# Ledger of designs, part 5: designed miniproteins, single chains, continued (2)

Each design is a single chain, and the fold is of that chain. pLDDT is the mean over its residues in the fold that is shown.

## One batch from the design tools (miniprotein)

Design m4140
Fold by ESMFold2-Fast:
Structure m4140 (fold): chain A 89 residues (1-89)
Amino acid sequence: SEVEELREEIIEKLEEALELAEKQNLEEVARDLDGALTLLRSASEEELATVLGAVRAIARVVAKRTSGELREKLEEIAELAEEALELVE
């Protein structure tokens, strides 16, 4: 489904963002992204809307504290999460 495709894309971009945060030694950012990734990977169909909302919120907040490629990826993650939410809500 389109929701499954968006979920997988968000997971891939979160993994890339986490790797960038770790390379930049942004420990708090890395923890927030790892938490978001764990939640999204384990979400049931019933939990998906709530988890996507949480991922969107985390990505938006963390993006404001970052710059460059990491910020761009976080902004993309927030946009994809918003798109996925429109399909499940």
Scores: mean pLDDT 88

Design m4141
Fold by ESMFold2-Fast:
Structure m4141 (fold): chain A 97 residues (1-97)
Amino acid sequence: MSKEELVEEAERLLRRAEEAIKRGDARTAIEDAERVAEIAKELYEKYGDIDTAIELLERAKEVLMRALKLASGELLPPAIGAILRVIGLIFELELEK
C-alpha cells in the first residue's frame, strides 16, 4: 500500500469512527481508532513520516477518549488498553524527533 493510500484509509476510518460515536457505537469507534494507530505505525516504520504518524495517533486518541465515555462493562478494558497503546506510540515517536 502506498503512503497516500494509507493516509486515505486512516481518514476514512476516522470518519467512520466519528459516525460510530454519534450513534453510540463504542465498539466500532475503538476498532477503527486502533486500525488508525496501526496505519500510523506503518507510516513511521515504512516511510519515516513521523509528523503524519503523530497527527493520526493524536486523532485516534481523541476518538478513543470519546469512545471511553460511551463504553461500559466489557468495552472498558479494550478502550483503556487502546488509549494507553496510542499514548505510548506518541511518546516513542516524539522521542525520535
Scores: mean pLDDT 84

Design m4142
Fold by ESMFold2-Fast:
Structure m4142 (fold): chain A 91 residues (1-91)
Amino acid sequence: DAAARIAALEARLAADPLDAEAWLELGRVYFEQGRLDEALPLFERAAKILAARLGSEHPGVAEALRELARVYEAQGRLDLAARLRAEADRL
């Protein structure tokens, strides 16, 4: 269930706060629950970690930017979502 997935991901992040995959997965769980304001900072954190560790043009950064675009689109911030997708597609 979602609660068990969140607990497992939070345990992973407590052990390794630089685990960008765990930040992305946690963000997706909150997004699936409609908890958009909570999902947003998780995807921002993942993007920053991936950019710092693997470089700003890495495919993982593009993935995180597309997830951010999905959150903004769900919030009705269509211009911001379009800009983030364009940035991801440029990588």
Scores: mean pLDDT 86

Design m4143
Fold by ESMFold2-Fast:
Structure m4143 (fold): chain A 92 residues (1-92)
Amino acid sequence: MIPELTEEEKRLLEELSKHMREIDKAEQAGDVEAALKHIERATEVGERIARTGNDVATAIVLIAFSVLSLSKNPEIREAARKAAGRVAEADA
């Protein structure tokens, strides 16, 4: 019951995963500016995923930002919450 992902949706999810890894690296290094930059890139990719209309792919994006919203850094938490809101609005 997992819907088949298109090649474009797979590429977008891979791009999202790359940005999520860079956010984690930047956060571990204490580089908040780099983390925020990658959150913005991840948000743009997430909005593109939401616009495909694939509910499963969009759910994966929202889960990723929900995990990021548990960050100890308040700027990263706020950026993640705003990112989730933008993706949810793009899905509507």
Scores: mean pLDDT 82

Design m4144
Fold by ESMFold2-Fast:
Structure m4144 (fold): chain A 74 residues (1-74)
Amino acid sequence: MTEIEPAELTPQQRADLRSLARDTIAGAEKAAKDGNQESVKELIESLKLYADYFRAQGDDETAAELEKQVKKLS
C-alpha cells in the first residue's frame, strides 16, 4: 500500500490551507451563480482533495465542513 506522509505542516501552513479551502468554496459559489458548471466541477474536486487532506491530518471538523459544502454545490 502507498503510504503518504503529509508530515510537518507548521500551524501557519495549516491555516493557509484552510484559507485556500474557504477561497475555493467562495469561488465555487460564484461560478455556480455565473452558470459556469465546468469551474464548479473543478473547484468541487479541489474541495474533495482538501477534505481528504484534513481528514488525514486528524482535522475531522474541517473535513466535514468541506464535505458539507461539496454536497451543497453538487
Scores: mean pLDDT 76

Design m4145
Fold by ESMFold2-Fast:
Structure m4145 (fold): chain A 63 residues (1-63)
Amino acid sequence: VVTLTEEDKKLREKEEKLTKLSEESEEIRKAIQEVGAKLIKEGPIPIEEYINKLVEEVEKLLK
């Protein structure tokens, strides 16, 4: 499918990056899982904000 917007591409790249990081580090994997569970339990949020929140938390751990 060729009809991906630039926002869809960025979101997909962020998802792939998070998946890769989770596979490479157990600590990052656990952090992603915990943040994801928290966000899901707090209620429905836009997927873009969900991914951005996960990226932010993971970057804090890498720092």
Scores: mean pLDDT 71

Design m4146
Fold by ESMFold2-Fast:
Structure m4146 (fold): chain A 113 residues (1-113)
Amino acid sequence: MVAPPVAPALGAGAGAAGGGGTGMGHTGSKETIEKAIKAAREAGIEPEAVSVELRPDPARPGHRLLSLAIVDAKTGMSYSGALVVPGEMTTESATEEQIRELVEQAIENAKAA
């Protein structure tokens, strides 16, 4: 969160970092974000911000964790979940079924927390 004197991220409107902020937009593949928004709304959440990330799974070499975070505009609550996927998978190639499973898991996790 420290901006160097080279292109201060918020002041000049130029991007040395940042994708536009979670309250104003979404982080991840456009197609995957659209699937996540659809699934969240079907589950009764109004998504203000959606983040989808793909990370290595430390428990399963050769696999990745597809991680999802959603901020609900109604409550300000964050929902987060992760799904084990093949190491060859990209965020943009995630299926609607996988994204729906992730959203449902994220909602369940929030209720348990």
Scores: mean pLDDT 69

Design m4147
Fold by ESMFold2-Fast:
Structure m4147 (fold): chain A 96 residues (1-96)
Amino acid sequence: MTIEERKKVLEEITGKDYSDLSEEQIKELARKLAEEIVKNTRKQIENLDKKSKEYEKKGDVNKAIAYKLQAVGVEIETELTLRRILGEDEAEKILS
């Protein structure tokens, strides 16, 4: 991923113009945005997993599976978004 591709991704996500920023400033903004995304999606995944377990205890296997699949979907979408913002190497550091 080039720095220009990374600027474009950040502009698409935030709606702000970053054309005047240095490569190091863009990398720092991408890292901070990625950390915020991880924090927000972790809470969402925890809530979905909780609902899955609640329906499992009630014997509603179909709803339990549906919520678990939603949690997995959020995790996959988050990983793809982080790789798009940070590139592979930096995304792996946050996903560890």
Scores: mean pLDDT 81

Design m4148
Fold by ESMFold2-Fast:
Structure m4148 (fold): chain A 81 residues (1-81)
Amino acid sequence: MSLSEAFVKLVESVLSDKSLSVQQKVNYIRQVIAYLSKIYSPEEVLEILEALLKWLEENKADPAVIEEVRKLLEEQRKKVE
């Protein structure tokens, strides 16, 4: 299993939880990406964000969650460039 696949599977359980608000899901993603950025390379974090965005789009996730991941992806691309 790739790092991206493992991360998407972990986040899928939280994003599929109907008891959590959209804002709680957004905050969870922000917090997890911030921690991953301390452990993994900028290129690995970029790969994770690209895989997560693809999963969110394929699973018709909340537009606010998709927008947050797109913002994080844009910021991460600037760090790799």
Scores: mean pLDDT 78

Design m4149
Fold by ESMFold2-Fast:
Structure m4149 (fold): chain A 75 residues (1-75)
Amino acid sequence: MTPTVEQLKELHRELVEIYEEYKEGKLSPKEAYNRIKELLKKYLGIELPELSEGGAQDVLKYQEPTLKGIKEYLE
């Protein structure tokens, strides 16, 4: 099912909140990854695999430019 523009904006806001909490040290890499995983399942129906702390950290580093861009777009 294709998400609406409003649903995508809500997804982007929630992704930015997770990114900000991760950047502030309030979330571990695994906690941040698990919250992103739950959002993608909720909004897009995509199920991501479970990762170790190291795997989650690598994914978050790879996604950081995208999350930063989304934050700048929403501001």
Scores: mean pLDDT 76

Design m4150
Fold by ESMFold2-Fast:
Structure m4150 (fold): chain A 103 residues (1-103)
Amino acid sequence: SSMVSSLISQAIDILIRTIDAIIDAAKANPEKRSEYMRAAMTLGAQILGLSVAKQMNASKEYAISLIDKTIDNLKKLKKELPDMAPIFNEAIKELEKIKKELE
């Protein structure tokens, strides 16, 4: 549906903003650059998954499952990069709102 597609696009936008923040942190902290860049690549893979789901007109249930996996990955990244916790917490909060709108 157009609503599912729109909500997937919103989830992608949240992840793009999160990646931008990670890249800025990577530029500012050369000692942990590889860790930040790995986190950015992980979220990039989630964006690809969401983009494919959108193009294939995935069901509401499938979109929810992808958002759940993305939230779980962000929670893991928050443990690995605790300095980025405020950024990841905001992304999780926004994604949980999208998930509720899909339900």
Scores: mean pLDDT 90

Design m4151
Fold by ESMFold2-Fast:
Structure m4151 (fold): chain A 106 residues (1-106)
Amino acid sequence: MEELVELVRELLRLARRSRESLARYIVVEDGRLRIVGADERIPAELLDRAVPLFFALDPALREESERLLRRLEELLAGVPEAEADALLAALQAARTRELRELGAAV
């Protein structure tokens, strides 16, 4: 679990660095992610996916985020499904908080 916690911290650090790229597309309303404007480049189903979408809009961070996501997947392979679900829920909550802060800055 310590390795997962460190990955979560690193993913949140990368998310903060990509805030400017996300500000044009994503806001938080009623605790849900919403696309600002009808931009088909970001399918609605991808908003429910964790880390890759955060960094896909920032080319400089894409490779790093993909590497960290792959490491997270490797660690989750050894974790019981219930614990993995709880961790992913916590990651989504942390992501929603970060995006809410970003939305408030607009």
Scores: mean pLDDT 53

Design m4152
Fold by ESMFold2-Fast:
Structure m4152 (fold): chain A 96 residues (1-96)
Amino acid sequence: SEAKEIAEEARELAKELKELSKKVKLGTVFKNAAKAAEEAAKLAEQGKLEEAARLLRQLAAYLRDESKKASGEDRKALEEAAERAEELARKAEEAA
């Protein structure tokens, strides 16, 4: 189902954000982002796609805001994560 696919993609995003949290100075940002992605995955798994979409939109905004404070590879990683969160939010909105 689309809900299961969205949940799996959100969990994958959470795993990638956890790995990024281990690498350098923005660890707290990536840990917070990973928790939000995990919560979105749980909501999607429960079929609460509208709630998952809202949380993913909030996550994307958070990551974009934090990317403005970052530089180099960290900024790129935050921007890429924001784009993935936005894409997942769109899929969740369409599936709801």
Scores: mean pLDDT 84

Design m4153
Fold by ESMFold2-Fast:
Structure m4153 (fold): chain A 74 residues (1-74)
Amino acid sequence: MKPGSLADLPPTVALALAEASAKTFTGDWREFLREWVAALPEALREAFLAALDASADRDQFFATARVIAERAEA
């Protein structure tokens, strides 16, 4: 399979894949998600970084990020 870019995926699909990966990731979830956000299109990157910095835990981040992703697809 050719490596795909996160920018090639719908935002909600990219987020669902990140959530699944984060559940199996044993390191720093903030660092993992910060690197994931850097791979997103510029229009989404600022909003997702703000959500990441405002979130106290991973579940809060994904709740906020899902709203951002759904709005981006509307």
Scores: mean pLDDT 74

Design m4154
Fold by ESMFold2-Fast:
Parts: structure tokens; sequence; C-alpha cells
Structure m4154 (fold): chain A 70 residues (1-70)
């Protein structure tokens, strides 16, 4: 599994627990700095992320960091 930090285009930062789905994609669940939760998909090739909040709001973002956890 991975822990990733993503900066959203609305200025929020999200911390996510994620799994590698394939060679190019990481998918997980995360929480923003205000406590809002959602799902994320990150393209490893571009570093682009899409975060879909549980309320249905969709925001694009950029991968800042990713760390493999054991």
Amino acid sequence: SYVATIKLEDGSTVTVEAEEVDDNLIRGRGTDDKGNTGTVVVDKKTGKATFVFDDGKEVEGTLLSVEKVE
C-alpha cells in the first residue's frame, strides 16, 4: 500500500491511503485538511490526480509525494 499527498486545484491538500491498480494508476481513499473524505485516482505518468468527494464534488489535483508503506 501507499500513502500519497495530493494538492487539489481548489488549494486543499489531501492525504490518501492508496493501492497501485496497474503500472500507471494508483487508487485510494483520502481526507482533506478540513475533514472531507473521498476517492482518488492518480496517473503515475503525469502526476495528475482526480479526487471525487463523497458529496460528488470532483476536483483535479497534482501528486506531491507518494511513499510505499510496509
Scores: mean pLDDT 80

Design m4155
Fold by ESMFold2-Fast:
Formats: C-alpha cells, sequence, structure tokens
Structure m4155 (fold): chain A 82 residues (1-82)
C-alpha cells in the first residue's frame, strides 16, 4: 500500500511542477497557447489524483515558485545596479 501512495505522491509533485513550468513559459511569451493548454492538462491530471498526491503537487509547485521568485528578485537587483 505504501508503494502505491509513494508513486501517486511522486506523480502529483511532478505534475505540480510541470504545471508551474508551463505557466511560466506562457508568461514569457513562448508558445503561450500551447503552454497554457499543457498547464491545464497537468492541472486536470493532478485533480484526478488522491488528496495526498494533490497536496504533494501544491507543495512542490509552491517551493518551486518561491525559488523562481527569489531568482527574479536577484536578477532585478542586478539590473538596477547597472
Amino acid sequence: SGEELLKENTEGARLGVERLENEEKAKKGEGKEENLKKAEENEKKLESLSPSAKASGESAALLQKVADEVDEEIEKRRRERE
């Protein structure tokens, strides 16, 4: 039973991160419609998973988003310096 739960939670985390990556690519203007569609597909797949897997997806996406936001802040400070 634990093996199935681990696999589902791992899949949830992967889907959550992939959704975020696709949303960020769309924001960057690279294949906006295609990447938004991929993000929507990732969200629908995540929604079909167990509550534990969904929580793993949300947690993984949040941590990735925080990391990305910190990186953007560092880059902004570099640009303002020059």
Scores: mean pLDDT 80

Design m4156
Fold by ESMFold2-Fast:
Structure m4156 (fold): chain A 62 residues (1-62)
Amino acid sequence: SEEEARRERLRHAMRKAGLTDEEIDRFLNITDEKERLEFLQRIARALGGFVPTLEELLKLKN
């Protein structure tokens, strides 16, 4: 339940930031924190400006 609620909140935030469902699912399947940050950085470049507050929020969650 806690993990599901966390995934739901992250999914909502990432959708709002402009990620696709496929990108969101790929991100949520990454278990390593460093790999998650590297993925977000790559997505930020691809989208021409990922929301910095989302990256910071995800760091605080860990």
Scores: mean pLDDT 64

Design m4157
Fold by ESMFold2-Fast:
Structure m4157 (fold): chain A 80 residues (1-80)
Amino acid sequence: SPEEQVDAFAEKYGLKLTPEERQVLIRLVEEGFSIETAVVALSLVTGDGRLMEALPAEVLKGLDFEALRAAVERARRLLA
């Protein structure tokens, strides 16, 4: 499930998510974004680099820029 994907990813990379951050990530995954794209998008929208710092460079290098842009716009709307 999207909840299980978000929680497993947070445990794997030691991410400390607020309840609001967790809900935004679940929504983005439900809408078809990868968890990696969702986490980077949330980090960019909040200005909080800690989420991106937890990701290995290989994950960051593999991101689809068009998907990331769409995820950023969606995350911004979910946080408004």
Scores: mean pLDDT 81

Design m4158
Fold by ESMFold2-Fast:
Structure m4158 (fold): chain A 83 residues (1-83)
Amino acid sequence: LPVPEVSDAELEAARKIVEAGLHERAADLDAESALALREELGLDLPPGIVKLVAQAAQLLVEKGLPLTKENLGKAIAEVAQEV
């Protein structure tokens, strides 16, 4: 599967989300919640990407994988392809 390119901003956002424990709420993120999260954590990302990054970070935590650009890219691809 092609892995999306992960920016430094996306990786930093994922780290901030995990540090705040907000990855646990990733499944319940709507557009309004993603906007609030972006503003609360000072994330330099569009709200839709914030939601995707939060869900990918939660997936990595569930799998016990380290939070790296490669793993985050793979998790983003999995979240986008989730059935």
Scores: mean pLDDT 74

Design m4159
Fold by ESMFold2-Fast:
Structure m4159 (fold): chain A 93 residues (1-93)
Amino acid sequence: MKEKIIELGKKYKLPEELIEFLANIESVEDVREAAERLKKSGYSPEKIAELFFELSEIFKENGHDELAEEARREAIEIEIEEGMELIKEAVSK
């Protein structure tokens, strides 16, 4: 599991400290903290959502269903927030 998460973080060009945090996730609270750190890091919301969908699959394949569900929820929430901001920007111009 940790090796796949490290490879995922490298694929998305994450800083070493964020990759280490993702590889050491043990709770749903850690998943939420990872999402907040990525949102604050300046990564595109689209890429963060893609990352969390892939992270959810890694957790699911390793029997961590609760972590997989939370990662998927975070990805969906980010996609919804981005969709809403795009509508807001279109209406404001």
Scores: mean pLDDT 77

Design m4160
Fold by ESMFold2-Fast:
Structure m4160 (fold): chain A 95 residues (1-95)
Amino acid sequence: SAKEAALVAEGKKNAHLTQAAANLKAGEKASFTISFYVNGKKVEVEIELEKGDGETKMTITIKVDGEEIFKESGVGEEGMREAAEKAEKKIEEIK
């Protein structure tokens, strides 16, 4: 229950960060970190967005208790989607 409350609070913060990232212009970069807990472990998801001319590059880094366990990059809508899906599956493995 306390973990669920923390995840809900983080979800609200992430919605604001996602909205800010949507306002990126060509040549701009944005980075944000999503922090939550899984089975008492601190999970940090760092997302870096770099908007190029017609393409956006996304780099996702996942850390558990400060240790990097995952890093992937994707370019364009399909590449970014694939990187995000791999990251989601990696997070599920932590459970």
Scores: mean pLDDT 70

Design m4161
Fold by ESMFold2-Fast:
Structure m4161 (fold): chain A 77 residues (1-77)
Amino acid sequence: IPEEKLEKAEKAVTDVISGEEIKPGELISKEVKERFGVVVGVKDAEKLSKLSEEEKNRIIIEADIDRGIELIKKAVS
C-alpha cells in the first residue's frame, strides 16, 4: 500500500476543507459531498499517477472519503 501517497492526499483534502487535520471517519461532511457531487472513480494506477494533488483531492471529496481511499489503494497496489 502506497501509504505516503494516501497520507499526502488525505492531508491535501484536509487543507482544502478546513485547514486542519481531520481524523479518519470525520473526513468529509454531507454538505461538502453535496457541493462537489460524486465523481466516477479512478480505475488504474497509471491515471492516478498522472493526477495533480488538486485532482486527487477532488476525487476524494467528490466520491466519498472511504470509497476514495479504497480506489487509491486498488489503483496503486
Scores: mean pLDDT 46

Design m4162
Fold by ESMFold2-Fast:
Structure m4162 (fold): chain A 92 residues (1-92)
Amino acid sequence: MDKELAEKLRKLHKEILEKEGDTPVAYAKMQKKQVELLLELGLIERDEELELELEALEKATELLKEGKEEEVSEIAETSETAEEFLEKIKEL
């Protein structure tokens, strides 16, 4: 990966943490931005697994805005895959 892009990612993660604090919303936004940047660079391809990961991040962000932060964080920590995460958040 380009050193300039790696530096931009670190700076972006710090800025998100500073603006959002140490919150689940901040971590969801960081993961989504990282995936978006990798796609723009052509380093990864959009496939079914990646689509599920992006859908999981989008659904998590919506639930976090609804105040379900604790439940979403617990599910995110216990889920090893985006598919497991999506199945568990449907139970919310």
Scores: mean pLDDT 72

Design m4163
Fold by ESMFold2-Fast:
Structure m4163 (fold): chain A 65 residues (1-65)
Amino acid sequence: GAKEERLRELLRELARRNGYSDVTAEVAFAELLEVGVPLERAIEIVEEAIKRGVPLSEAMKRITG
């Protein structure tokens, strides 16, 4: 859905900013779906991580913790 595509786009942006490939972003996205996190919450955390320069690994811990 639209929220899933938005989260994928944000994860790709964050991964690229950290020097990772789109494959890393897709793996992160799959992990979040498997854990069953609220998509709105994941989007908010990734958007904030991009704005503040927070690494992908730290953003993932904040979403899944």
Scores: mean pLDDT 86

Design m4164
Fold by ESMFold2-Fast:
Structure m4164 (fold): chain A 85 residues (1-85)
Amino acid sequence: AAVPLSERLAEVARALVDAYEAATGVKLSPEERAALEAEIAAQLAAWLASGQLSGTVTREGDRLRLTLTLTKDGQSQSQTVVLPR
């Protein structure tokens, strides 16, 4: 079932770091992964708190589906992002 992005920040941050390593071929240390995951989660939390970002996360087998709405200068746009889990 879809849940608010705020309830899945750690899982989304890990999936984004996994996607980064897969896309770049860069192997991060556990310490580098933890730092990047924390930075991503903090940034997403800040955008959620300011109202610039809203969204839901759905677990779909081996994938995460993110449905995101970004608001800037009174304009909103929606994006769907699918990440490995």
Scores: mean pLDDT 82

Design m4165
Fold by ESMFold2-Fast:
Structure m4165 (fold): chain A 60 residues (1-60)
Amino acid sequence: SMAEEQKLKFEILERATQVARSALEAGDDARFRRAVHVIELVNQEKDLEKARAEVDELEA
């Protein structure tokens, strides 16, 4: 549903933003760039499943 999609987008953006902040504090440029890419995927409304998988991997 539209509400479920919006909730998923919000959750991915929040998680990716937290990863990006953590990466900046650690000086991890590669992890930061990957987190930004996840944010871009969500903002472009492209492949939410890929965005979710990437943020899951970044948090592992």
Scores: mean pLDDT 84

Design m4166
Fold by ESMFold2-Fast:
Structure m4166 (fold): chain A 97 residues (1-97)
Amino acid sequence: MLEELRKKIREGAEKLGLDPEKVANEMASLFTAANLQLAAGDFLEELGRKDDAIAAYQTAIDNYQKLIDIAKELGVEEFKKRAEENLKTAQERLARV
């Protein structure tokens, strides 16, 4: 559940001496931004805006990669898995454009 995931992020951050609320909020913002860029890429691809779609997918890939790195450091396997699945989707979309 979302509350359990957020709790695990906070616990991982505390173990590393980081601000748990700040880390949880930053990860949530980064994940939201990545998802929005993936959706924007899909929309731009439908409009035939190939170069703009490529830029959006690349931004989504970069943001998901950052999330994977943070999730690995925090030890939050569920969040890492979600980011990896979305990264794969973004990479497959980029390869098609």
Scores: mean pLDDT 85

Design m4167
Fold by ESMFold2-Fast:
Parts: C-alpha cells; structure tokens; sequence
Structure m4167 (fold): chain A 61 residues (1-61)
C-alpha cells in the first residue's frame, strides 16, 4: 500500500541520518582522545543519534 511505501521511505531516511551521526560520533571519539574540548560535540551527536533511533524503532512497529 502507499502507506507502507511511505513508511519504508521514512525509515530509510532515518537510517541514513542515524548512520551519518554514528560516523560523526566515531570520528569525534578518535579526535577527543587528542582534543578533549570535542567531548561536548560528541555527546550532542550521541543524543541526536539516540532520538533518531527512537523514531526508527517506533516506525518498525
């Protein structure tokens, strides 16, 4: 149905956004070992990724 197709599109978009943020968090983790001032940016990206993960889980149901 059109609703199922729309749901798949929304899930794919959320997954892509999550993947992008996970990559950013991993990069910031590596850099924060050298520059601790990046820890707040890493934490912010982690929180944003968690929110997207919650939205993705809601759509899976």
Amino acid sequence: SAAEEQKKKEMAELWLRMYTLIEKVEELRKLSGIDPSLIPDMKKAQEEARKLEEEYRKLEE
Scores: mean pLDDT 81

Design m4168
Fold by ESMFold2-Fast:
Structure m4168 (fold): chain A 80 residues (1-80)
Amino acid sequence: MRERLELRLRELQGRVGELVAQGRYEEALDLFREEAERLREEARKSPSEEERELLLEAAREVEEAGDALEEELARREAEA
C-alpha cells in the first residue's frame, strides 16, 4: 500500500508542478482536491485499519499541499 501511495502522490506532484509552472493554478488546485477526495473515499471503503490510516494520511498530505497553494494564490490575488 505505502509504495503504491508514494508513486501515486509523486505522479500527482509531477502533474501539479507542470500546471503551476504554466500558471494553470485552477487546474492544479482541482487535481489536489480530486485526489484528496478519492483517497478519503477509498479509506471509507477500506476494511483494513492499517490501509485506512495510510489512505487518510495520504489524503491529509494532499489536502495540506492544496491548501498551501490556495493560500498563496489568495494572498497574491488580494495583493494584485
Scores: mean pLDDT 80

Design m4169
Fold by ESMFold2-Fast:
Structure m4169 (fold): chain A 61 residues (1-61)
Amino acid sequence: SEAERLAIHGEGNRAAREAYEKTLAELLKTQSREEAEEEAVREGHRAYLEAVRRKEEELRR
């Protein structure tokens, strides 16, 4: 349903934002801003995909 799709994408976006912020904060301590941002974006994208996958599995049960 559309409600389920919104819930899935909402969870994905939340996880991506949390992972991005956490990773960026950690990497800025030891890396350049450009490198930290590139890595944080990749980590956020991974978190989004993983959260979407987990939420889809929950809703299929």
Scores: mean pLDDT 84

Design m4170
Fold by ESMFold2-Fast:
Structure m4170 (fold): chain A 100 residues (1-100)
Amino acid sequence: SKADKFIEKIKEVLSEGLQEAMEKGLITPEDAEKIQDIFLKYLPKLKEAIENGDKEKVDSIIDEFEKELRALVKGNPEAQKFIDELVKKIKEIADEILNE
């Protein structure tokens, strides 16, 4: 399904992004674990919204996810920049899947 393809792609982006960010010292291993936990919390809602083709709801859920990640890494500009790039990639994948 489109939702399964979306989930597969964003899991890959998150996994690769977290590994690179840890290797570069942008986030701690503890931050990476917390980011994964937050991601898993939002995953079922994102899957449902993609299955329904609901772009407005997809964007809303991603915005909530972004807000929670930014709160987690508050006061770390390098980590904020990583969050910017991660969210941008997730939104791009969502747009690609919804427009297929």
Scores: mean pLDDT 85

Design m4171
Fold by ESMFold2-Fast:
Structure m4171 (fold): chain A 79 residues (1-79)
Amino acid sequence: TSETATATATGNAGVITATVTTSSGTSVTVSAYTQGPSTLTLKLTEYSDGSVEVEFSVKSLDPSVSDSGKVTWRGRLPS
């Protein structure tokens, strides 16, 4: 069984930070540097074997730019 939590943060040019926490208390923070207004969406899935999967995506809010990116990472929490 797995649990998923999602967080979203919006910022102008500079560092955007989002933190997501599951109901079990697992927490992940991601920061992204952007050149213009953007939205960062962070999704965390926690698995019963102690592994976590982190997906984060960035989308530009500049009306002259229709750009988006997504990265997925999976690993284990320290024992």
Scores: mean pLDDT 72

Design m4172
Fold by ESMFold2-Fast:
Order: C-alpha cells, then structure tokens, then sequence
Structure m4172 (fold): chain A 55 residues (1-55)
C-alpha cells in the first residue's frame, strides 16, 4: 500500500541519517587507530549501499 511504502521510505531515510552520524563520530574519534576507523567506515559504506539498493 501507499502508506506502507511511505513508512518504509521514512525508516530508510532515518537509517541513512543515523549511519551518516556514526561515520562522523568515527572520523572524529581520537581514541581509534586509523586501521580500526577504515574497517568501521568500510562496514558503514557497505550498509549504506545495501540500503540504497533496497530503496
């Protein structure tokens, strides 16, 4: 239904915004090594790509 589609779109947008927030927190974290940051950011990038393919 149209209401179900709108709800899924809103949830997708919220999830994408949350991933963007986590990316910024990881980039700005001074306690994490560069290797740990790269691995975490790569994981978030893959998650965003999978979400985009579903939407």
Amino acid sequence: SASEAARRKALLEKQMAQIDKFEQLIKNNTDLSERVKENALNGLRISKELLARKG
Scores: mean pLDDT 83

Design m4173
Fold by ESMFold2-Fast:
Structure m4173 (fold): chain A 75 residues (1-75)
Amino acid sequence: MEKEELILKSIETVLENVLAAARRHPSDHERIERALAAATALVEQWKKQMDEESQKRMDALLAETEAEIRRIKAE
C-alpha cells in the first residue's frame, strides 16, 4: 500500500518534471522526445511490478502527459 503510493507519487514527479522542461524549451522537440521516451521507459519498468489497478493509473498518467506534450509541441 505505502510502497505503491510512493511509486505513483514518484512517477507523477518524473512526468511533471518532463512537462516543466518541455514548457521551458517548447521548440526543442528532440530534447522533449528524448525526455518523454526516458520517462515512458521508467514507467513501463515500474508498471510490471504493480497490480492491475495501479498499472491502469500509471497508463492514465502517461497518456495525460503525452497529450500535454503534443499540445506544447503544436504551439
Scores: mean pLDDT 80

Design m4174
Fold by ESMFold2-Fast:
Structure m4174 (fold): chain A 105 residues (1-105)
Amino acid sequence: SNMPLVVPEEVAAQLVELAPELQARFYEATGDRRRVVTVGELLAALLLDLIRQGRLGPESNPDLVDISDTLLGRLLGRATLDWSDPAELAALLAALEAAGLLRRL
């Protein structure tokens, strides 16, 4: 998927409340190689971590996102992500596959 993930404000607020459970599932899937999460759940967990840390949200949607010390930054081994660059989004998907995470057909 070469498009940025956009979540409505009401959904983003609900996802923030669910963040600990989604993050736990993500860590189980990545650490134990057990693919118990969907691509949607994985993306939600990564996005929630960014929102929870104030890097991305309804009032903050920058093209260049500081992902240092985030779940996404740890996964990519990077400090920043250009959210508007389809090449960086493609690299994210490749990194998720290389990490042994579930891929949607």
Scores: mean pLDDT 56

